# Designed miniproteins, single chains, continued (4), part 28

Each design is a single chain, and the fold is of that chain. pLDDT is the mean over its residues in the fold that is shown.

## One batch from the design tools (miniprotein)

Design m12948
Fold by ESMFold2-Fast:
Structure m12948 (fold): chain A 132 residues (1-132)
Amino acid sequence: LADEVSSELTSTNNSLINFFQAAVNVSLDEARSKAKITLDNSKKLSDAGAKLPVVQPAVSDYQQGLSYAIDLALDGVENGLEKLYEGLRVAYTRHREMSEVLRAAGLLKGASAADNAAKQLQELAEEVKKKL
């Protein structure tokens, strides 16, 4: 059901925001733990998206982009805030792209969830940018 994609996206988004909050606080062990939860949720979203051909390519691209953003953010926690900022910007862009695809497909709940996550990621990115 379209509600399954929207539900799994909301779960993925909530865990992703918790991950980036831990990364911004330079809590490496907490960030690693929350990254695993986010990637596990992202896989469930991918499985749900595979049942909807209209959104499946976008869900696949989103999952790959999210994995890359998490890798950048984890590297940023260890090696410098610039990579953490880049990870936040990648995650923001992927959520904007997902919101547009879901809105075009008529999945308004999922589109709203992606928009809300993008807003929170932008706020976290602005906070990191102040420290650069």
Scores: mean pLDDT 86

Design m12949
Fold by ESMFold2-Fast:
Structure m12949 (fold): chain A 56 residues (1-56)
Amino acid sequence: SMAAREARRRALIEAARLLLEVAGLSEDQTVDALVKVSGVSREEAREAVREVLRER
């Protein structure tokens, strides 16, 4: 559903934000962590990271 996709996207963005801002990981480290922990594709992980960086 659209609601499930939107919720998943927001959760990935918030996870990326925490990894980048609080944990101090690099962009590449954040992508690797999201792929390994959440099982998302690298494309989806990179999109989440780009969204966080766009909001800075």
Scores: mean pLDDT 82

Design m12950
Fold by ESMFold2-Fast:
Structure m12950 (fold): chain A 98 residues (1-98)
Amino acid sequence: PVRAVVAALSFLKNMGVLSEEIAQYITGRTQVDPSELLKALGAPEITPESSEEQKIEATRHILSKLTKNERIGVRAILENTPNKDKGVETALKILKEL
């Protein structure tokens, strides 16, 4: 779910709609490394081997640092993603809880 959210944030940055506070930690690259954003927001470091709970908590932490409008933007991108994987579905579920 973290990678799905960071990919959506990269898309929003390229559209010029992210706040500078968040945008500075997002790369415009096709391969998204979430490490800089996670570190900047004080989230725990995650790896592919991290538990589902750790990945969910890191995702919730990132989303909680976004403005309401930025969360709406992330949700819109994820809802319009074709062939949603489990990470996209989990990120949408977390957004619905916020």
Scores: mean pLDDT 72

Design m12951
Fold by ESMFold2-Fast:
Structure m12951 (fold): chain A 91 residues (1-91)
Amino acid sequence: SASAERLQALVDANPDLSEREKLELALRIAEEEGDEMTVEAYRTVLETGLPGQEVADVFRPAALEGHASGDIEAAVAAVRARREELIARAR
């Protein structure tokens, strides 16, 4: 995606970025593009410390339901509920 290309270009230009700083940058780009699903995923990684793939696997059912229904607001709400579950498990 264009977002992924922008993130990669910024990471390549700033090789001294920590993994946390790369995630914060990815979150900022997603926020600027209005990609609420990706915003919730990156926020979950930052809050829990879980690998991005593990977060993606938990979020996938909610994201697919939102895509199928066309109801992005309901999909974002479902993703937020999943995020709270992951945060609770990480504590």
Scores: mean pLDDT 69

Design m12952
Fold by ESMFold2-Fast:
Structure m12952 (fold): chain A 115 residues (1-115)
Amino acid sequence: SSLIEKIIEESLKIAEKDKNAIPASDERLREALSKINEWAENSDLSAEEILLLRGLAILVLKEYVKKFNKLPSDETLDEILKFIENEIKKNKIKLSEEEKKKLEEEIEEFLNSLK
């Protein structure tokens, strides 16, 4: 959706301003993914909103690695996660079954790339 595309674009703008961005490595990526999972588990979001938060955050990391071969610092990742969470809550975003499956597949494919 156009709203999902806008959230990814704005999240990437936050990441691009990170003066402390870290060179991409499997170790740093696993740390970032762990932080995303911890944020999701500590959120007051529904299961569907958690899937959306995790999916959007992973897509942002994927695009940022692709463009810059870097990953955000923990401080910048917190800012990105807070932004995504606020947008999900503000817009009451609901996913179709097809959109849920697509996000689950994107997450799985990205995680499998770390093997």
Scores: mean pLDDT 83

Design m12953
Fold by ESMFold2-Fast:
Structure m12953 (fold): chain A 95 residues (1-95)
Amino acid sequence: KEEILKKTLEELDKLAEESKNPFVRLAIRAVKEVIEYGFKKGLSPEEIKERAEKLLDRLYEFVKKNYPEWVPEFEEARKKVREILDKFLEEYKKS
């Protein structure tokens, strides 16, 4: 299970590095911290995914209000983060 966590965190790090928007990079890193914290606390993969998605929703509302110009970049990153989270959940259940 630690191996799945490591791979998920590496995929998020790569996504953050590929982003040109500094806020999008920080948002992805914040999701990474939520996953690491949830794993350390012994939360289920479903709960970890839910918490990460709720964080993304809050950050999206912040971007819409303060930086509407960043919404397209944030939406693209959010979609990719969701794909990584879905894969994390599926692989964790198979372990």
Scores: mean pLDDT 83

Design m12954
Fold by ESMFold2-Fast:
Structure m12954 (fold): chain A 80 residues (1-80)
Amino acid sequence: SVEEKIKQINEIIDKINEIYKKLPSMSKEEQQKALKEAEKLLDEMQSLYFSLPEDVQKQLRPKIIDAWKKVQQMQSQLLS
């Protein structure tokens, strides 16, 4: 259902936010594992998001963009 997908997206966003918050306190090895997890979560989030009706996508878009930007920032910090 649409409601179930929205719940799953919010749970994924919460997990990405937790990883982002904890990343600076992690060891280098833990940071690499956390980044891989965040990337997998981002892929799952995007798949769910694009399966939603257009009106629902419009409402969630700012949250999706915020999560995407956080993963991009993590990539930039760890791969540069």
Scores: mean pLDDT 88

Design m12955
Fold by ESMFold2-Fast:
Structure m12955 (fold): chain A 100 residues (1-100)
Amino acid sequence: LEEEAQKLVEKAKKENKPVVVRADITPEGLRLAQIAGRLAKENNIPTLVLLEGGFLPSGELTPLGQLARDQLAPYADYVIPVNRYSGYNIEEAEKKIKEL
C-alpha cells in the first residue's frame, strides 16, 4: 500500500504532473489516497482522487460517498466521483488532470 502510494508520487514528480489516485470506497482504497496525498504535499504536487462509486446516477453523493469525500478532503486537492464502467465523469476528470 505505502509502496503503491510512493510509486504514484514518484511517477507524478518525474513527469511533472499531478498525483492521480484511483480509489474504491474501501479502507484500503481510502488509505492509499491518504498516504499518496501526504507524500504529494511534501513534494508540493497537487493530488486528484478518482473516487470509484459513492454517487447516484444524478451526480448526487450517497451518504457513504459524502463520508469518503470528507475523509479525503484534508489529503487531496480534488476528489471526483467516477464510474469506470459507465464512463461517468471520466472525461471531466481527465480534463481536470490536464489543467493541473
Scores: mean pLDDT 74

Design m12956
Fold by ESMFold2-Fast:
Structure m12956 (fold): chain A 96 residues (1-96)
Amino acid sequence: SLYDLIKQQIDELKKNGYISDEEAELMKAIIDMLKNNTPEVRERLRELAEKLGLDPEQVIEAVENKDYEKLAEIFEKAGLTPIANLLKALYDYEKS
């Protein structure tokens, strides 16, 4: 249910113009990898990260380690502030 709520929030951010379609797909791929770490999901995440100018291996490593704080830092440095804020909220929820 938490992942479904996050996906709903991603769709709302996209609908309201705060993130692009590619940013929404990247965040959904992160959630999919957290649910089921398959080679296919990992490769999709790599492609989306590269397309957005991120370091794909750094993103994949942070997702694999569930390092939401590092993921938020990566996105914040790339100027993807709405996505970074979602990851910070997820980190705060996980440590509670």
Scores: mean pLDDT 82

Design m12957
Fold by ESMFold2-Fast:
Structure m12957 (fold): chain A 74 residues (1-74)
Amino acid sequence: MKKVTYTFTITHSSGKKYTVKITETEEGEAEAEIYTEKGELVGKGKGKTTKEAFDQALEDAAKKEGVSVESFKG
């Protein structure tokens, strides 16, 4: 089984940047991880689509960072 990983950056309204990694499996599951600029994992999500995994990871990151999901801009 081979995984495809997408990597991109999102910016919080404060100007703080986060690295997003979304991994898709060949069987149609997706996982998303969000890291701080220092490499700390703050958000993790899983879903049947990349959007579902990313949305879950954003909610997890918002909770761990003590901010609103709406404060993230990509």
Scores: mean pLDDT 76

Design m12958
Fold by ESMFold2-Fast:
Structure m12958 (fold): chain A 100 residues (1-100)
Amino acid sequence: IDGIINNLKAALEVAERVLRKLEKGEPLTDHEIRQLRSAGEAAAYSAEKLGKHDLAKEIREVTDRAIEAAKNGDLDSAIEAVRRFIELVKELLKEAEKLK
């Protein structure tokens, strides 16, 4: 469970950093897009380990939308998708913490 919590905290840190850049109107670098993809996959994997398969699917879909919007310069859609991702990761953290 500690490994899941650490993975979710790392994913949250990446997403919050990405959100801050997007809110400033700054485009994401290729490196930041790769970091967001990795964070999304780690969070989805953590959701699957917790038996939350529907949530894992939503996390992957939200990650795909965030990356697509960021690549297309649709900052508003990218911001909304990243905010939803943060919300989902925070919910997973609460659930993981209860399983200690």
Scores: mean pLDDT 85

Design m12959
Fold by ESMFold2-Fast:
Structure m12959 (fold): chain A 83 residues (1-83)
Amino acid sequence: LREQLRLKVQQLATEAAKATKDPEVVELIRKLMSAVDNGDLDKAEEYLEKLRKKVEQLGDEDSVKKVNSLTDEVLKLIDELKK
């Protein structure tokens, strides 16, 4: 589960970076990855939702769809790790 979460977060980071080069999105990706590495699942969910909203505002429709799909997968993995 932890390895799956890390891989999905890396995929999400890649797709978000394709959607937009906005500095806030880059910072949210860094914070999300740090929260996952530290096992801070509550902060990971917070940064994940902020990242989703920023990409929805700034990205093209295809990139937004991919980011939303990966975000849902990451949230499911976080829920599995929480219990």
Scores: mean pLDDT 79

Design m12960
Fold by ESMFold2-Fast:
Structure m12960 (fold): chain A 62 residues (1-62)
Amino acid sequence: NLKEKINEILEKLHDPTLSAEERRKLRQELIDLGVLYGRYAAAKKGLLTPEERERVEKEVNS
């Protein structure tokens, strides 16, 4: 289930002890999971950087 996968990744990203490399991989997985839902949820929680939000928007709009 995509929504459950997204939520699992979001919970992991909420962990402040994750390394930068692990965060990068998890954010990439969120994007790759077709991220209309994941983008919104992650943005609300402040888990995506502004740069990553813009990347997702470009993929949707281009």
Scores: mean pLDDT 68

Design m12961
Fold by ESMFold2-Fast:
Structure m12961 (fold): chain A 99 residues (1-99)
Amino acid sequence: MEALERAAEEIREYVMEAFEKYKGKELNIILTTSSGKSFGGVARDEEEAKKVAEEIAEKAREEAEGKSATLTVMAIAVDPENPEATESLPAKRVEVEYE
């Protein structure tokens, strides 16, 4: 089914993968679009991670609707007990092509 829905699902999966990998840390999610826009979200628990995943996926849909777009999502995990211990999941690039 449609490239737009697939892109949104890939973004949701990326956010949830980052949450599971960095459980117990503050997760900062950043979505950057080929139009130069950026959207961010912060998740400290599973409930917030699910909310951020849905919000970022929806922003990705809105930006890619009816046009070709490159979407880049990245996750940065910050340890609240040791702010100098920052880890990141490799950024994921998702391309949506307008038919």
Scores: mean pLDDT 79

Design m12962
Fold by ESMFold2-Fast:
Structure m12962 (fold): chain A 85 residues (1-85)
Amino acid sequence: SAADLSQEEKDQIKAKVFDILRDVILNRKTLTKEETAFIYKAIHYGIVTKEEIVNFLKDELGFSDKIAELTANSLFEVVKALTGE
């Protein structure tokens, strides 16, 4: 649960997730294991929502609605498989 984190701490974690995604996508990189672990923890603890990732991909990176939704869904399914049963 992210309930014990301040809004400022949550915003800093969100900013770091989006910085990683921006760098990886724009520079055509692959996520490192450390970056993947950081992102999955942020998603698992509800710090970053699927809607926020969809909106980031659409509004900042120019993804279409369909590709943004597919990308976000794939990421969240992987996180759920690793952290939920």
Scores: mean pLDDT 79

Design m12963
Fold by ESMFold2-Fast:
Structure m12963 (fold): chain A 75 residues (1-75)
Amino acid sequence: MSDEEKSLIAAASARVTLEKRGPEGTPEAVKTAKTVIDLGDQGASREELIKTAAKLAGVSPKTVQREVDRLRAAL
């Protein structure tokens, strides 16, 4: 497998994943990430909060996790 071929496969996979997950950085995902961080600081399980919040917000758990990581990095 060449670097060019690997790059094309990675780009195609990323597009499919984005379509399935929906756009990152949406107001709903960011608001959900802030709620997860706040409840996490109160001693709640991060994994359980991410799963519950993602289900309520209608986004994937991976999208919420990425927004939590981005918000933590920005704080």
Scores: mean pLDDT 60

Design m12964
Fold by ESMFold2-Fast:
Structure m12964 (fold): chain A 82 residues (1-82)
Amino acid sequence: MKLAYDSALNLAKLTLELGKQVPELRKQGESAAQDLIDYAKKLLELSEKGDGTIDEVGEISSKFDSALGESLRLYNEMKRLL
């Protein structure tokens, strides 16, 4: 879990850094990075508590995967514009 959390934070930082060079996608990058950080934190917290329901873990995991995909999409889009 901690490695996945650290990787998510790293992707968020990279997306934010590229957003400084691509102003037209900056707000989308900031939004996606924040979602990724928020859901990564929630998954880490559930993992540490060990008391999350299957439905709760599944919902947050799905939202994390969606945020991860969106952050990767924006990161790649920004790279194409540079």
Scores: mean pLDDT 78

Design m12965
Fold by ESMFold2-Fast:
Structure m12965 (fold): chain A 85 residues (1-85)
Amino acid sequence: AETITAEKTDGGTLAGAAQKAGEAVGVSDEELAKKVKERLLEISKDTTGENLGKASLEVLKELAKKYPDVVKVEEKGDTVTVTIY
């Protein structure tokens, strides 16, 4: 298991966490992993910093909702902890 902790405004760390989470989900759902990769590439063209963090967190929440046995997302104030199993 890998644990990543970041501020909600840390777009780079959250985008990296979303990429890793998508790859882990791809073991069971290759199509979703491909869509996540394409979405993250599109987000990174249009957004930086806080906006990239917000968009990446939405991707992470979607993955955690669909595959809670692969990805867990915990929010505490402005801090996000992502666990990838």
Scores: mean pLDDT 81

Design m12966
Fold by ESMFold2-Fast:
Structure m12966 (fold): chain A 82 residues (1-82)
Amino acid sequence: EKEKIEEEVKKLLEKLAETGEKKYAEQLVELGKKYGDKKLLFYGYHYLAVVTGKKEYLEKALELAKELKDDVTIEQLERALK
């Protein structure tokens, strides 16, 4: 259910803010894959980019933003990759 997924996402985001631990961002990606939620998968890769500093995760987030047709996010991520 969406409500339960949102609560798990919230918990993982709080753990990321508290610890900076890569595993919580990885768990967000796992949830996105498990539920087929492209928006959640986007958030997971975006946070992986933040905690690891690896451009490859920003590139994955950008492709998901394009699939979601989120023009504002596409522009922001393209600027970050320059």
Scores: mean pLDDT 78

Design m12967
Fold by ESMFold2-Fast:
Structure m12967 (fold): chain A 99 residues (1-99)
Amino acid sequence: MFLVELEDGTVLILAWVEYRPGEDIVELVKREILREFPDDPLARAAAENLKPENISVIGRVGPDGKWVDASGVSGKELQERADEIPAGSELLVLAEAPA
């Protein structure tokens, strides 16, 4: 996972997240942020302020190890298409959290 604070105070997060059917994508991303940076106040604030509209899915790797480009599908759109995603897929997620 990469976490970068921009000059305007926006926190960019690039993370691999294991997709779990029936779980909220925001909660999956929050858990990964807090797992990687448990003692970072900036990471905790970013996780707390994270909303579905702040999340873009760049792509995924299925259980077969194959890459599928998602071209920046939003977290909301991902939840609406959850049935198209195999369980155990790893999602490459970009999140933009306000400070």
Scores: mean pLDDT 75

Design m12968
Fold by ESMFold2-Fast:
Structure m12968 (fold): chain A 70 residues (1-70)
Amino acid sequence: DEARREIEEAEARLRRAREELRRALEELRANPEASPKETARLIGRVLRAIGDEIEAELAIRRARKRLEEA
C-alpha cells in the first residue's frame, strides 16, 4: 500500500521538522544576546522548520485522502 508508505515517510519528516523547530527555538531563547548574524541564522532555521512541518502535514492529508478514496 503506497499511500500508507507515503504517510509513514511524511510522519517521519513531520517529526524531524518539529524537533528542528524545537531546537532552533531553544537556541534562540538561550541566546538573547546573540549577534544579529547569529539571530538571523536561528530565525532562518525556525522559518525553514515551519515550512517543512506544513509540507509534511499537507503530504499526510493528501495521502490519507487517497487511502480513504481507495
Scores: mean pLDDT 82

Design m12969
Fold by ESMFold2-Fast:
Structure m12969 (fold): chain A 73 residues (1-73)
Amino acid sequence: SLSAEEQKKKFEELRKELEKAAKIVTEIFEERKIPYEWRETPVDGLKLPVPTEELPPEVLEEVEKRVEEWLKE
């Protein structure tokens, strides 16, 4: 099992990754004029952009591609 310190470190790393992913997703939504709203998460201080309509497949593919490119850097 992971120690309490290792769990905290992984949680902080995940938080930072989610914050960056949220920024990328927001930029795509703004570029593509996708309607979205900010939703609170169980993670304190973290909000995520959630589309209010079903995403076109092309937009979903763009999100996946840009998030993958960011994760590889």
Scores: mean pLDDT 75

Design m12970
Fold by ESMFold2-Fast:
Structure m12970 (fold): chain A 77 residues (1-77)
Amino acid sequence: RLEELIEEIIRLAEELGQKELGEEVAKLIRESGDAQAAEDVVRALRGESAPGASEEEKQGYRNAHAALEEAGKNPPV
């Protein structure tokens, strides 16, 4: 389960042009063992909210996804 989520994080981050960020996040999640954090990251990278999320939460996930995609095109470092 956790390894599947980590694999998905790396894959989704790479698709957004954020492979290095995805690998760093995957490492932090492996070290913490926090499967819930892994699920939240996967949803954010998909631009999806948690099930039953409010419209504000859905907009937050869309904004986070758009920011990651933009940063992938114009790396901040």
Scores: mean pLDDT 69

Design m12971
Fold by ESMFold2-Fast:
Structure m12971 (fold): chain A 57 residues (1-57)
Amino acid sequence: MKRTQELNKLISETMSLAYSLGKDVADEANRIIGQGAREPDRAMDLIQAALDRVKAL
């Protein structure tokens, strides 16, 4: 449950920031999130990397 909450918060932050940067960035972030949706361990890593990349833009 704790990791699920952290994952959901990370997803929300990533999508919110990506949408603020543009539809292209939001679409890519959503794709990465969707790809890792069924693998919590992999999803955390992928989404964190996506968030870091989006923050760097």
Scores: mean pLDDT 71

Design m12972
Fold by ESMFold2-Fast:
Structure m12972 (fold): chain A 98 residues (1-98)
Amino acid sequence: MEKITDPEAIEAAKLFRDLAEGKRLPTVEEAFRIVELVPNVLAVAELIARGQLTDEERERFIDILVEKNPELSKEQVEKIIDAMVETLRRERERRAAA
């Protein structure tokens, strides 16, 4: 995976950090931005929500995300993924209830 160095990727990394720290929720536009810049994060979160990833596979994806976003700690990346997994689970529950 190619290393991200553009200003948009740096802004996305800061947004991820703020979300991991619980400082704010993303807007719809910011959520689309995250999906565009780091589509693998959403895919990984979906697989985890379905219970389809092993602990080793999850760890490998986290390592790749940390390498792409050196401004984020491994713990912060894990918290971001966990937050996305929780969001996907809640959305599924809402769709099933609607």
Scores: mean pLDDT 62

Design m12973
Fold by ESMFold2-Fast:
Structure m12973 (fold): chain A 71 residues (1-71)
Amino acid sequence: ASAEEATAGLREGALAAGGSPEAAGRAVAQMSGLPDEEQNAEGGGRALAEGGMDYEGAKEAGASFGSTVRP
């Protein structure tokens, strides 16, 4: 999967869950050990793509990290 596909999925998933794509991407990037400069939605998307996640997998991850019980 491409980093762009994973980034798009992450953003869409986070927004659909009522969360922030930036916060979701930052959390994924931190878990993946990326430097502070890449702790953003694009860095998170790249980390997911490197792990073999496609758009669907990244969307689920975005929803999980960006979700809130208050929509």
Scores: mean pLDDT 74

Design m12974
Fold by ESMFold2-Fast:
Structure m12974 (fold): chain A 61 residues (1-61)
Amino acid sequence: NLRTQVVNHLMLEFKVSQPLAEQAVDYAVDFLSAFNMPLTIERILPLAVSFLQLQLQALQA
């Protein structure tokens, strides 16, 4: 449910494909889990957005 909410948000805001949005969420979850941090929307969303911004910047370069 949490994953679905973040994926849908990223798709709507950034107009990215579902697989790319899912990769962004997976990146955020893996990062938070590695540091034993809580898996909340407030923590997942900024990390997922950062991942997407880096991917979009690389594509534009």
Scores: mean pLDDT 81

Design m12975
Fold by ESMFold2-Fast:
Structure m12975 (fold): chain A 86 residues (1-86)
Amino acid sequence: MVEELWARAERLIREIVEALAAGDRERAEALGEELEPVLEELRARLGEEAERRAEAAFARAAAEIYEAQGDLEKAAFLRAKAEELE
């Protein structure tokens, strides 16, 4: 069950970062509201591990967006940050 909750959180995190990159703040906020109870449940079950995994997932998703935009230096920095958090 934790694995299923994490898979859902990871998908929502990717969609939030994509929405923010597109300038769709309303969609990002709606997805964030959907993500919040999932992260609260994960935090209750995994503690600090949930926070580190969420931060790593955000960094990975942001790296993919920056790489697609041609900002290879920022993408590399965010990928390294995600690896450090894992």
Scores: mean pLDDT 82

Design m12976
Fold by ESMFold2-Fast:
Structure m12976 (fold): chain A 87 residues (1-87)
Amino acid sequence: MSLEETKKKLLEILEKVKELAPEELHERIDRIMEEIAKEKDPEKIFKLTEEALVLAITRERDPEKLEKIKELAKEAGKIMKEYEESL
């Protein structure tokens, strides 16, 4: 998988995470997503993705939304692993 395809998939996941996350986090998640879109270093892209996921997980208080965010985090982890295995 190319880096650009990996970025696109991670950004699609973060958009879904943002929709589930508390409204107060939407601006912060948008800023992280903008940084990911501009970044060319896979390690930095992955760190930014993890930052957004941790932010959403630690701030979510609804158990149902939290479980959905955790499933999206697992999906993001699989995408990052697939990229690393393709090298």
Scores: mean pLDDT 85

Design m12977
Fold by ESMFold2-Fast:
Structure m12977 (fold): chain A 86 residues (1-86)
Amino acid sequence: SSMLEQLKEEAEKIAKEAEEEGKKIAEELRSVSPVQGEIEGGKYTVEKLEEAKKKLKEVEDYVEKLINQAEGKSVRAISLAAQEEA
């Protein structure tokens, strides 16, 4: 469980840091000149950054689901081992 906990923490940390950086970059691109940035392809760059942010959240969600599955199986196995017919 401690290994799974560390994995979850690391995934959350990476996702959060990437989200923070993505927001800063997106804000900088939009703040330069919203209209000009969009015309010059800034819209597509921002979309790519938002997509990267979504991908990182998908990875975090996937890892968390794996942790939940592993924990569920572990608890069930322990319960069955602790009780003869449980």
Scores: mean pLDDT 61

Design m12978
Fold by ESMFold2-Fast:
Structure m12978 (fold): chain A 125 residues (1-125)
Amino acid sequence: AFDDAVRQLADLALAAGEAFDNPELYAEKAEQMRQAATQVARLIAAAIFGSREAGLNLARDMGRGLGDAVRRFQAANPENGAAAAREIRDLINSTLSTVGKQEGLSQSVINEVNGIINSQVDAAL
């Protein structure tokens, strides 16, 4: 289910953020997060083709889960929380752009999805 996929992604984003001070662990967790983000991105793309509004609502749910993860790992690693959040955001944005293009989304729709997610992550900082 989408909710389970978003929860898994948020848990992996939290793990990546908490591992940010350890480059080897961060790289491992970031790759796991990228794989989870790929699955969530495919679900968002499929929803958009059925209903743009439904797909954008899924993007808002994804962004909310990621914002919660950012607040949690920032509390666990306050010195690096903002830097970790920006790097995780950029990795998720690149994953959404890659998958969105593969699934046939327009650049405008990809930008709108990334904008929703970035708004939620930035609000958590």
Scores: mean pLDDT 87

Design m12979
Fold by ESMFold2-Fast:
Structure m12979 (fold): chain A 100 residues (1-100)
Amino acid sequence: IEELERLAKLMLQYASLALRTGDEAYLEKAMAYLEQFAALARKVASAEEIELLDQALALGREFARAFRAGDRATATALLSQMFQVVGQVLRRLAERERAR
């Protein structure tokens, strides 16, 4: 859980920096951390959580496309949706860890 929370935090920090600066390098770091988060979470995820991870990755791809197109409003909305989905995955995994 702690590693998943760290990866999610780094993803959000770099995505936010990308939006503030317009720097593609921060976008690439954000996407890399999202991929690492998904890969690690899949090892312990249920089928429902895997569906949420696939949704988060799809939102990440849409965010990257909107960012590169210069559509800041759409990119900001997509980042908010990614945050919500990643948060749902973290909450579900944390609840299962506490139950055991």
Scores: mean pLDDT 81

Design m12980
Fold by ESMFold2-Fast:
Structure m12980 (fold): chain A 61 residues (1-61)
Amino acid sequence: LEELLSKDPRVTVLSVEGNVARLELRLDPDSDKVLPLIARLRGDKIVVTSEDGLFAFALNK
């Protein structure tokens, strides 16, 4: 499941500023509802965090 979230094609990149990117995750393809996420580059890994900071996951590659 965590691996599926990191490869989710519903993720839209809004902006990139150095090592920080703002993302939107579209959970429902039939809806305009999106979740705001923040991605931070750590070496060769991207760590994605929810806006409330309650959960995070890493995107590798």
Scores: mean pLDDT 64

